# Designs tried in a protein design run: designed miniproteins, single chains, continued (4). Part 71

Each design is a single chain, and the fold is of that chain. pLDDT is the mean over its residues in the fold that is shown.

## One batch from the design tools (miniprotein)

Design m14460
Fold by ESMFold2-Fast:
Structure m14460 (fold): chain A 61 residues (1-61)
Amino acid sequence: LRPLSQEELEELQRRIADLERRHGRVETYRAMLEWLRRRPPDSETLRELREALERELAKAG
């Protein structure tokens, strides 16, 4: 797994924000979860974020 460049990370963040605005939270959270799954679980923040997204997706279906 190679880390994302700063440009790739910023583009992903902008795309996610745009998706949430247009498609709603569920679609956005799904995209974020896919991105987070590609990262190593070395960050407590990333682990907590992943768990929060999984809870929201479980609630929504």
Scores: mean pLDDT 66

Design m14461
Fold by ESMFold2-Fast:
Structure m14461 (fold): chain A 80 residues (1-80)
Amino acid sequence: SSEAEERLKHFEEINKLWIEKLKLASKQYSKEEVKKLADEAIKKMKEYAEELKKKYPEYSKEIDELLAKFEAEVEALLKE
């Protein structure tokens, strides 16, 4: 549905905002503090993904793929 597609786009936009926030934090804070922020971001996005999958179970695979991509981007950022 159009509503589900808009919610998935919003989920992806929030993921991008978290990545930008983590990039900015990496310039100002210790690796330990950035890791704590990253763990919080992953926890919040996992919770949001579960909520979206409950409302739009037909999009579960797409939601899981977006979450996996986000987690991979966070991990790559933390390895710098």
Scores: mean pLDDT 88

Design m14462
Fold by ESMFold2-Fast:
Structure m14462 (fold): chain A 92 residues (1-92)
Amino acid sequence: MKKVVIVGTGEVLYKKAKEAVEAGHEVAAVVADFNEEVAEKTAKKLEELGVKVKKVVSKDGSLPAVMYKVDPDSELGKKVAEAVKELEKELK
């Protein structure tokens, strides 16, 4: 069993997290979205799979769903990095 932290949003994140859980991995996820309601809906679906979830919501209208490359010096990039680090600690 591998420990896996997945970053993304919406159905793509849900699908990847579900595949990792079904493969027998211990999964945590960061939901990065520009819409708080979409982020909350995705987080609830992931929690129903037994996935540990952190939400990062960008209020500037950035498109995290298509951003696999986040500038680490950006506000969003820093928040995503912090969320990943916190989940990695919880998966010890």
Scores: mean pLDDT 69

Design m14463
Fold by ESMFold2-Fast:
Structure m14463 (fold): chain A 71 residues (1-71)
Amino acid sequence: TLSDEQVRKIGEEIKKETEKKHPDAEITIRLVDGRLHVTIKKKPGSTLSDTDLALIGQELADEFRKRLEEA
């Protein structure tokens, strides 16, 4: 079982990597009741579509799951 601190650290690392790849995406990570909640929105003026946001969300979720299993 990972601590809340470890979960948050993994989430922040993935957030930084995803924002580096997709600077027009606004990624918010919140830890609530031991669960990580991720919200992805496009920034004002961004050309990202809803499909792009969904793909970014899936990529982030897959990477997060992988890192949780490896931790």
Scores: mean pLDDT 77

Design m14464
Fold by ESMFold2-Fast:
Structure m14464 (fold): chain A 81 residues (1-81)
Amino acid sequence: MAEKKMEEIFEEMYEKYKEKYPEVAELIRLQMEAAREGRVTEEQEERALELAKKAGEEVIEKAVEEFKPLAEEKLEELEKE
């Protein structure tokens, strides 16, 4: 059931960040697609790089800082003993 957990986590984060950090939200969507396919394509890697450049390192770092606690909370909730 790992795929369902990952998909829910990414979907919630996408919804949370798509308005505040649209480039980061699109990166999350690409990660969801890669997870579903079990592989990262060259096209997805190129797009991820373009999104990262467009967002800028500072915006990505800030989003990751906000994302990490949320990801940990979501993983803990979904993994619940």
Scores: mean pLDDT 68

Design m14465
Fold by ESMFold2-Fast:
Structure m14465 (fold): chain A 111 residues (1-111)
Amino acid sequence: MLSFEEAKERIRELFERLKKIVDEILAQTTDPEVKARIKEIFERIEKVLEQLEKSTDPEEFYRLAAELLRLVGELDNIAARVLPPDSPLYKELSAIRDEFARILRELMERL
């Protein structure tokens, strides 16, 4: 089972991977409204991650982690609409979302 420090490290690694994928999706997106939406969601992810890194309260940590999963889900939904189904970027984004969901499940099993 994951410690909070191990969870934070894995979330940081997933965030770095997510940032690279988001940058690549933005480079391929031509619709200004879609670009603005992706940027807005990613900025909210960065803000929640900053709060999560500073959190020492387990209940707050779980709430912030759930919000991160929700926001990553919003990015996955947008990517599914704008990228081909066989896109390596979409597959990697879905893998990041699934791994984040797994981390959250392992953390919640401790409550």
Scores: mean pLDDT 80

Design m14466
Fold by ESMFold2-Fast:
Structure m14466 (fold): chain A 70 residues (1-70)
Amino acid sequence: MLTEEEQRAVSEAVRRLVEENKEDMEKYKSITTPEQAKKYREELKKRFREALIELGLDPETAERVADSLL
């Protein structure tokens, strides 16, 4: 369970990442192969993790949160 502070940080990071990766989201929807879809998901997870670490979360917590969002 995320704390209220963590939820707000995650929400803001998610909002920014969605805007920054809007083109990738569009490509993801048009991808018919599981392999390419998996690569895009992995890139999003990595960016979520990095953004959360920059917000002050430890790498393990950031990875778990990013995994939960995807």
Scores: mean pLDDT 70

Design m14467
Fold by ESMFold2-Fast:
Structure m14467 (fold): chain A 97 residues (1-97)
Amino acid sequence: SAALAEAERLVAELERLSADRGLLARILLLMRTGALTDEEARELLARLPFVTPEQIELLLQRTRTTDTQRRVELLQQLEANSGALVARLEAEAAALA
């Protein structure tokens, strides 16, 4: 059945999007705890289809900065970008329905 084949494809795509989001959350946790080097973090983040090079650099700058005001500024930029990532994932999931 064409309907069954399409449903199986939709499930596989949603599982992939869920796995990618889970991987992003894990990478962010490892970055915050200092378990990843900058180079390792860049490599892992670059493999995610919804993370841009600009977002990768913002994440790394936030981890490296000791200036409180600059850290707050970078966090605000990252939060704005994280919202865009969630919106993108939700839009992609809706397009598959």
Scores: mean pLDDT 62

Design m14468
Fold by ESMFold2-Fast:
Structure m14468 (fold): chain A 77 residues (1-77)
Amino acid sequence: GKVVVDIAKKLGVRTAIILGNYALGYSYEQIALDLLFLSSRTPTPENIKKMTEYVKEIVEKHKDELEAIKKEIDEAL
């Protein structure tokens, strides 16, 4: 939606993808695995752990933007 696009312009596409997928109900680990695939990185236990920690950090730092995305989703049919 419009909110996710505006976040991508302000904070970057990766941050918008992380927040959008988390708002849709994907777990930190599921988002981390998707990002590893998109980055052509091997999903080793170490890479999964590091990417999962990064995803969690982004979500925790951008709670206001996450809330705005959730609100847009909740208001959509």
Scores: mean pLDDT 83

Design m14469
Fold by ESMFold2-Fast:
Structure m14469 (fold): chain A 65 residues (1-65)
Amino acid sequence: SLVDELIEAIERGEVEKARELFERYLASLPTEVQRRAALHDFLRLALEHGREELAEWLRRRLAAL
């Protein structure tokens, strides 16, 4: 699934692929509440795996909601 590929990209440190997959995932979510929840969940996952560049991108994306 898209979510499984996104998680794997984050775990592998594939930042560019993770950003692309995440934007596709966000576009599939119908409400801002769901998009905000997804941003928080994936920010936590990025931080758990030490992905600072991705975490910073997710923080900026969250601020733009």
Scores: mean pLDDT 87

Design m14470
Fold by ESMFold2-Fast:
Structure m14470 (fold): chain A 93 residues (1-93)
Amino acid sequence: SEREKILRKIGLVLRLIGLEIDFERLPVSPEQREQFLQAVNLIKQGALNDDISAVQQGLQLLQQLLTQTTDPQAQALLQEAIAIGQEVLKLLS
């Protein structure tokens, strides 16, 4: 249903906000932090505005950041953010 889809979008956006807070606390570079926030904001805005292109851009940035990230906790949060972004993409498709 349309209501169920809206509630799922809200839940995914809230999960992304949680990951933003967690990622801020990690020993990552300021540049990596900025890139993560940019990617997550693209996915959040894409979810809220039904913008598939924005979600795809956010996912691409997260995948690039993951290849450059050596911290295991940061890698785990990036993988979770990618999984959430993929779920958003499925809801919009």
Scores: mean pLDDT 88

Design m14471
Fold by ESMFold2-Fast:
Structure m14471 (fold): chain A 96 residues (1-96)
Amino acid sequence: SAAEEEKERERLRKRIAALRQVHRALQYLVDKYKGPEEIYKLLEEARAYIEEAERHLEDLEKAQQYLDEAAKLLREVAEKLGPEYTDNLERALAAL
């Protein structure tokens, strides 16, 4: 139904906001600890997927797929940085 589609779209908008927050936190850590170039490339790719999800909110399945790819990349960044800096972010990502 239209109401169910709008509820799902609202859920995706909230997920976009949460993933942008995680991206910002990971970017801060990578900048602070001078992470390698490959981590910066993963962050850039994750940001691009988040932006594509926002552009495709009319296609809920496609937006969901872009956000799943973004979350996967952000998890990889967190894993590469190590648990001492990322435990709270990994928990947040698991909830998204």
Scores: mean pLDDT 83

Design m14472
Fold by ESMFold2-Fast:
Formats: sequence, C-alpha cells, structure tokens
Structure m14472 (fold): chain A 65 residues (1-65)
Amino acid sequence: GPPPTKEELEKLIERDRKEAKTEDEKRILDWIINGFSDEEIDYLETVYDAERSLVLAAEELVRRG
C-alpha cells in the first residue's frame, strides 16, 4: 500500500505514547513528534516502515545529535 501519511505516522506514535510506561519513552516520542519538521516527517514516512517508525525515527534523531 502507500506509505503512511504524516497524520497516520503521528497517530501511530501517539498510540505508542499511550502504551509507554516511562517518562523517558514519552520524552523520546514527544521529541520525535515535535523535533522533526514536516519535511523530515515526510522523509521518514518514505524510508521507514510504519511498524518500525518509532525505533528508526529515534535512531535518526540520535544520529543528528
């Protein structure tokens, strides 16, 4: 199917955020949601599978510093 939209990716991350049990996990999710520009989220949607988006987005964020 088509890659997930920005809105669908954000909903997936919000779902994971609700399931997060630690403040660190919630902080990482907030950082992913708020730390990336619209263009960067579009890029992540293009290259990363939605089921792995949280892990891969966090890895990319760490890579950037």
Scores: mean pLDDT 55

Design m14473
Fold by ESMFold2-Fast:
Structure m14473 (fold): chain A 96 residues (1-96)
Amino acid sequence: GKERVEELTRQLLEETDKERQIELLRELSELAKEASDEELEIALEGLEELIESTTDPEVLRAALEAVMEILKAAKKKSLILRAIGLALKAIGKLLD
């Protein structure tokens, strides 16, 4: 539900331990598969902030996986396009 997605994204943005950050990203990726567009939008906002702030390639790969699950689950065109843009940004950071 929405509260669980909000809590996971909050925990993810406050997390300083790399292993736990990747674990939270995996949980978010799993939740995305059954999520509503409203829940996916909340997750995507958190992922946008994380991808902007991190340079760690393992965290970026886990975040990209979560973005790809959002892309697959999203129904609203604007959300799909936003997820595509974020995926490209994460890929760009991984190539740098």
Scores: mean pLDDT 87

Design m14474
Fold by ESMFold2-Fast:
Structure m14474 (fold): chain A 86 residues (1-86)
Amino acid sequence: KTATIDADKLKSLEDVVKAVNEAAKAGYTTFKITVDGKEVGTAETEGEAKRLLVKALVAKKLGIDPSELSDEEALKLAKEFSEKLS
């Protein structure tokens, strides 16, 4: 079973966690991530789905394509944004 998670419907990191957890609890084992109606990737674990959603949301915030962000860059920016919210 594949769940489609639309990043555009998510307003916070809390919403990301909730959406992935609810899909997994419903028995989905694969997570397809979309942003602006475009598929940005597919994850086979909850952790991968959360990472991919964070990457998609960070890229959207910056106005760039998610493919232009490395996993390392996305993680660094996510940490930076969390620190600036303190």
Scores: mean pLDDT 73

Design m14475
Fold by ESMFold2-Fast:
Parts: sequence; C-alpha cells; structure tokens
Structure m14475 (fold): chain A 68 residues (1-68)
Amino acid sequence: TPEEAAKRAREAAKKAGLSDEQINRVAEYAATGDPARAAQVMRDAAIEDGLTPEQSAFVAREAARAAE
C-alpha cells in the first residue's frame, strides 16, 4: 500500500541519516507507487544531505523496492 511504501522509505532514509525534511520528501514520493521517481528523489536527497554517491545509489535502490 502507499502507506507501507512511505513507512519503509522513511525508515531507510532515517537509517541513512537524512534530515527530517528529506525523510518526509522521500516518503511522499514512495507513496506515489513510482519506483523510478522514488529512487531519483532518494538519491538526490541523500547527496544533498552529504552521503557518498555509492551510499546514495544504495538507498535509492531501497526506496524503489519500497515503492513496489
């Protein structure tokens, strides 16, 4: 469900150390049911919050899976 997708994306973002603003943003896009968009938003959010490109790619993949 969109609610479960948002919850999983929020948990992944929290574990990655993203800010509350970015956590809410990635949860919103995961709830849309668009895995590609959820992955893009998570990657951008992670990079903005200072994660490495490798870590950003990893959490983006997790967000895509959550949105499925």
Scores: mean pLDDT 78

Design m14476
Fold by ESMFold2-Fast:
Structure m14476 (fold): chain A 61 residues (1-61)
Amino acid sequence: GPLAELQARLDSARRIKAFVEEELARAKENGDEEKVATYQAALAGIDETIASLEAEIARLR
């Protein structure tokens, strides 16, 4: 149902966030300013997606 689909999307977004956070940490360790900026922008978008999904799940409860 809709809740299960939203939960699956949320779980996927959280896994992607964890991966990008690890890549951001590596970019910072390597001093790769371009990759740091790219991954920070990606994380901002992922956080917006997570917040949107959490809000939608809350409305359906």
Scores: mean pLDDT 89

Design m14477
Fold by ESMFold2-Fast:
Structure m14477 (fold): chain A 95 residues (1-95)
Amino acid sequence: SMEEIKEMREELSKLYAELQALTEKGEITDEKIQYFKERLREYLLNVVHLPEEVVDRILEKYSPEEIFELILRALALSTRTGASVKDELLRLIEG
């Protein structure tokens, strides 16, 4: 639903704002990258409900910023098409 997509976007936006603030300050370290990857893993598994194998592939292939952009695109597409965020995200990463 639109309400579910809004809640998903609000949760993601808080985490993305933290990453953006650190990036702008030049304070991104390997430890912080790992922190954001762990938070994104939790989001993709528990909020988006992607299979673990797919989540592992995303985290291997993409940076945290690229993952945020992929999820935001999937949220926008889900709003437009009525398909789940999971289905739109799978479509984006699988071609």
Scores: mean pLDDT 86

Design m14478
Fold by ESMFold2-Fast:
Structure m14478 (fold): chain A 81 residues (1-81)
Amino acid sequence: SHQDTMDRLIDEGQRIVRDASTISSSVQQQMRILLGNIQTLGDQMRQSTDPIQQQRLVDQMRGLVHTGRSIVDQARSQQSS
């Protein structure tokens, strides 16, 4: 369901923030902002009755999760190098 998808994306955003906290305060702050954006999109999707808008919002949330994971992975790689 859309609710299950939203909950999973928010959970992944929270995990990204936790992972970022093990790297640096700067990356953690960036990921907190990203999580805020994911939560805002999730709230918009809960209020939407348009299936096309709901799909676009979910796609935007997935894009933010992907971006956050990429940033954390790159930052971790730079620390291990």
Scores: mean pLDDT 85

Design m14479
Fold by ESMFold2-Fast:
Structure m14479 (fold): chain A 105 residues (1-105)
Amino acid sequence: MTKEDYEEVLEAIREALKDESLSQRELVEMIRSLAYLIAYAPPEIQKEAEELMKEALKKLDKKEVEEYIKNTNLSELQRKFMDAILNEDIEAAVETVVEMDKAAA
């Protein structure tokens, strides 16, 4: 990933988070993308991604997310990630997406 690729992803998420019709499923995927940016992006982008992730976590409907977890066949790593975001544990969420990336390689 180039710096330009990371900047493009960050700006796409920033714009999407302004959408009042954003579904909880889309919000979770944005939080996951932000966790990847925090893990792998340059320090300048990492700081902005952390700020956006805190904003996104505040918009999370924990009850709706818990129902999604119950009704969706999630992998062990996907469940671990969902537990981290429900607890607003940014460090655990970032570590889990790194584990997912390594498992996919």
Scores: mean pLDDT 80

Design m14480
Fold by ESMFold2-Fast:
Structure m14480 (fold): chain A 65 residues (1-65)
Amino acid sequence: MEVSGEEAANAARLLGMLGLSSEEAAERAKQIALDAGRMSVEEAARIIAEGAGVSVRQARQALLS
């Protein structure tokens, strides 16, 4: 399943809530958004997990919620 623009926005909000700066959250969300329609949910979850210091499972749940 490809990442939607809404899921990219959810990623930015999650990264902000996890204590990352707004700039870091924006960069991660921008990376996901640039690959939207080509990037799988698995790849987006990995980017979020690496950026936020959470597990891939937690990142996937946040994208799909």
Scores: mean pLDDT 62

Design m14481
Fold by ESMFold2-Fast:
Structure m14481 (fold): chain A 58 residues (1-58)
Amino acid sequence: LEDVPLDGLLTMGTLAAVAPEVVEALRERGLGIDDPISRATVREVAKERAGEEFAESL
């Protein structure tokens, strides 16, 4: 992804502090703690694991 905005780049470490259940789901996709994460991917997982309200906060 060559045009990912800075606010679209989250780390597993940041998410672990806020929503550990989302981190576990992202690990199932093969993402490591230092991997940059697309905001869209995080929202999809957050909606599934932590609920729509949390996904909207991301």
Scores: mean pLDDT 61

Design m14482
Fold by ESMFold2-Fast:
Structure m14482 (fold): chain A 81 residues (1-81)
Amino acid sequence: SMEEEIRKLLEEAERKLEEARELLRQGRYTDALDQVVEAGQLVTEALKLAKKYNNEEAIKEAERLREEAQRLLDEINAAMG
């Protein structure tokens, strides 16, 4: 189902953000950046599908993960510079 497809995209994105946080804690900045970028792509796809099918809960979850990814991206960039 589309709902299950959206859920899988969001779960994969969340997993990648968790991996990115762990890599950031280890000082592995380039690897952390790669995981955040991939998570952002998954969130963008999930958000596009959620909006197309008017799934308000999935839209809110995707927007939450997008903001989390942006904050983590900013932290990684600050740590690298």
Scores: mean pLDDT 90

Design m14483
Fold by ESMFold2-Fast:
Structure m14483 (fold): chain A 81 residues (1-81)
Amino acid sequence: MRKISEEELEKIIELLKEGAKKIPELEDTVNELIKRMKELFEKKEDPEKIEDLVLQALMLMSRVDPELAEELAKRVGEVVK
């Protein structure tokens, strides 16, 4: 993933929150990953670390609802184009 802007990060976070709302059992876990993404972005950490957290959230969702995870991954990919 290329360097993520603040606007792109906020859009990705909203997409992950939307997905987590549809999978209540993962909502707390996804919110914790979102919190870590924000902390890494504020600290100007490596963009790859933020990408890894996004992929972890999508992977967790895919184990419960693969179709939803695929649609969210596509929408996230459109944000970072």
Scores: mean pLDDT 78

Design m14484
Fold by ESMFold2-Fast:
Structure m14484 (fold): chain A 67 residues (1-67)
Amino acid sequence: SLEELQARLDRLRANIARVQSHLDDLKKKLEENPEDEKVKRDYEIYQTTLDSLQAEVARLEAELAAL
């Protein structure tokens, strides 16, 4: 339903905001120590998560527009 799609979009956008906040923190840590392998790995994981969430938002927005 339209309401279910809107609710899912709202949840995804909230998740994106949280992931972006984590990426900002990790980026600051990498600027302080560029060779921190744990921070690099965490950054890659969160960046991949962000890309997936953004792709899902685009897909749901397209589905919503087609209704």
Scores: mean pLDDT 87

Design m14485
Fold by ESMFold2-Fast:
Structure m14485 (fold): chain A 80 residues (1-80)
Amino acid sequence: MEKIRELYRKYTLYFNRAIKAIEEGNKQEALEYLEKALKYLDEMIETARQIGASEEKIERLEILRETALKQVEEFKKKLA
């Protein structure tokens, strides 16, 4: 459980850094932070599966991932 909390903190940290970089016009930095954020989110879902988290908890994490992917696609369009 501790590892999932660590991964969630890293996900949130990099996602917030990406948003700030977008606001400041730093396109390359924003894309790098978005990539790191998604990587930590993927690791969090995989870790949850490995520790035997309930299907309900995994489904909620997958919904979070889909929401995050849509936000990333929206940001990428603004950066293109």
Scores: mean pLDDT 80

Design m14486
Fold by ESMFold2-Fast:
Structure m14486 (fold): chain A 93 residues (1-93)
Amino acid sequence: SEELKKEIEKLKEEAEEAKKKRLEAIFEEASETIEGILYSSLSLDPSTREEALKKLDEELKEAQEEAKKAKELEEKEKELEEEARKKEEELKK
């Protein structure tokens, strides 16, 4: 029925909004961590500077791996959505 379709659409919109807020929170947290490391890298204490530079290198490597995994997941999501769409079209015929 039309009412059920509206409820489903509202739930999908709420899910997308929750996902957006979660991504924004993660992005802010990551930015603060990098900023802290950068400030530590400017320290006059050589040991603090060396530790900060090592942490920065580790964070950059992790970010690259995470970006690669995220891209693979996005491609898989698109393939699954397209497959679901094709099956829905077959079911209506």
Scores: mean pLDDT 67

Design m14487
Fold by ESMFold2-Fast:
Structure m14487 (fold): chain A 99 residues (1-99)
Amino acid sequence: IEEDIEALLSEDREAQVQAVVRIAKSGDPAAVEPLIELLKSTDPKYRRASINAAVALGLLGHPAAVEPLREIATNPKGPFAEEKAIAARQALAVMGVPI
C-alpha cells in the first residue's frame, strides 16, 4: 500500500497505472485515508497523484470516500480543480453513487 501510494507520485505512467490497479485489487481499507489526503492536495507537485487517487478510490468503492469525492466533484478548488472534479465524478459513477 505505502509503496503503491509512492508509485502514484512517480513520473512513470506505467508505475502509476499499475499502482492504481494494485490498490483497487487489494480492497484494503487502509489505503482509503492516504488516498483521500492525496485527493485533497492542492500542491501542483501532486496534480497527477491526486487525480490517480480519485480513480483508485472509485475502484475501491469504500463508503468513506463518498463525501470527499462529492466535495471535489461539486466544489473543486486549486489550479487543476476541473481535472480533479472530472476524476471525482467518474469515481462516484463507478461506485454507483449520485452526486
Scores: mean pLDDT 74

Design m14488
Fold by ESMFold2-Fast:
Structure m14488 (fold): chain A 89 residues (1-89)
Amino acid sequence: AQIDQMIQQAAQLIYQQSQMGVADDVYRDASFSDIYQRIQQGVDTVRAQLRASGYPDDQITQQVIQNLQNTIDALQAEIDAARAAQARA
């Protein structure tokens, strides 16, 4: 599914940040599986909260996709900035 692919992409980016030494402290020593699980738990929490608030499944899916895309874009920007800094050092 699209969401599963996006979770995997976000996990790959965070894992790459870990290899570059620029990951958030919570992911510093995390395995790929740990990172993937944490992102999946976050998605599940958002879905549960939106369902509890009475949102329809289609809207929940779109909101989750948007949140994941924003996360992916932010992670990619951080990696690009870190690579630029390394290239100049």
Scores: mean pLDDT 80

Design m14489
Fold by ESMFold2-Fast:
Structure m14489 (fold): chain A 59 residues (1-59)
Amino acid sequence: SLEEVFAEARKRIEKATTEEEANQVIGDLEARLRALGHDDDPEAVRRFVELKNEALEKV
């Protein structure tokens, strides 16, 4: 589910300690969202952008 995908990504971001780890999680999440057909879902896109910004500011 969409919720599970984001929960998994957030958990991985919390464990990321380097920019490389954060970028890998972000890229994986983006690919997963496209594979599930959520790339045009406004809520999914908004949540992706928020998580990406949060992850990149953390590292």
Scores: mean pLDDT 79

Design m14490
Fold by ESMFold2-Fast:
Structure m14490 (fold): chain A 74 residues (1-74)
Amino acid sequence: SAEEKELEEKWKKINELISEGIQKFLEGVPLDEVLEELRKKLEELGYSEEEINAVLEMFKQLVSDTAARRAARA
């Protein structure tokens, strides 16, 4: 359906922004700064506060998992 396709494109865009944010975090940008930039970009794209909060929570989880994996290898 059109709704399914719109949802898929929306998640594709969100995944691209998350990947960019993770890369910036790995390059040494502070987490708070990355989260603020991600929030701003999502707001500019017209996402709701609820959707933005969901994406930010998902991003924090991915960053936490990435940091844990790095710590385990050190």
Scores: mean pLDDT 78

Design m14491
Fold by ESMFold2-Fast:
Structure m14491 (fold): chain A 83 residues (1-83)
Amino acid sequence: TPEEHERIRLDVISLAAQVVLLSIQYFQQNADPFKILEKLQQLKEQVEQLREEAKKHNVPDWVLEDIDNTLRYIDELIEEIKS
């Protein structure tokens, strides 16, 4: 439904914002890298669950693209921190 599409869109915006904040904390060295990694892994699981829900509710392709972009950014940050 349109209401479910809006909720999913707001959820992806919220999760993406959390990833950006963790990225800022990591690059500014304002937090323990291991704690950032743990939070990124938790966010990844939440975004993956949101992706499955988004497919089930037939959200527009651009919403799925935003979710996939968020997942790629999380994976890139995890690799950077582990390096």
Scores: mean pLDDT 86

Design m14492
Fold by ESMFold2-Fast:
Structure m14492 (fold): chain A 60 residues (1-60)
Amino acid sequence: MMSPEELVEEFEEKLKKAKTQEEINKVVDEFNDKVSERKDWSSEEKKEAAKKFEKLLEEV
């Protein structure tokens, strides 16, 4: 139902709202948990989501 791209976009908005390192760490943990729980995604889709999210973290 949710694509890797949609999850990354949702968490990009959460990262933009994070004001402290603790809030950023919480968003990272929630993203990783959501990716791990997606049984409908392939390993490659999970890796692509992680790579896109890492690029967003470099901009924060």
Scores: mean pLDDT 78

Design m14493
Fold by ESMFold2-Fast:
Structure m14493 (fold): chain A 63 residues (1-63)
Amino acid sequence: SREEVLELLKSFDFDGDGKLSSREIQMFLRLSGEEVPELPETTELTEEVLERLIAAHKRVQEE
């Protein structure tokens, strides 16, 4: 769920301000086995990005 993904992402966003670098997001997607899209240097957690990360997180949980 969205809340679960946000809690996980807080481990990558040490400040907890909801902003992640593209590198942090790419690392999370790679851990999920997803293809890494081209992202800007820094990326805000928009709803679209968050939905993508939720799908990736669900995939990681599904072994």
Scores: mean pLDDT 60

Design m14494
Fold by ESMFold2-Fast:
Structure m14494 (fold): chain A 82 residues (1-82)
Amino acid sequence: SFFQEKLEQAYQQGYNDGVEAAEISEEVAEKKLKELKKLAEYPKEEAEKNNSEFIETAEVQLLNAYYKGFVEGYKEKLEEIK
């Protein structure tokens, strides 16, 4: 489906961006990771703590795919250069 292709593209974009961030600046990459984690995971955890329902939207799914890619690309590049 188009949406599955979009999820794969989001992951690949995240991976490439994560690799690039690791090459430019570890401090900048760490800041980006904290921001992405807050956007991707924190809203669901916050809803859970408040006993409210969290609806997974297409936007949230795409953001999670991007975040996963970014984390993996960043870690793999750091292992290579550090």
Scores: mean pLDDT 72

Design m14495
Fold by ESMFold2-Fast:
Structure m14495 (fold): chain A 78 residues (1-78)
Amino acid sequence: MAAQLAQLEAEADQIVADIKKYTNDENIINQAEKLRKQLRDLIARAAQTGDKKDFLAAQMTLGTLRILLAVEKLIAQK
């Protein structure tokens, strides 16, 4: 569990850094930072509770960050 939670956090940090490489739009950067904060809160909760539901919520939030990065990459390539 702990190693998996650390991996989710590391991946989210990398995604936010990559989003900043593809866009200078402060609104999009702020949205990515908000999602990263939400993910960190979910990771802290999963670590505290050991609940698989909190872990699943963290994975879903990371999925949303991955989609945001994919969209920004597509826009930047246009």
Scores: mean pLDDT 82

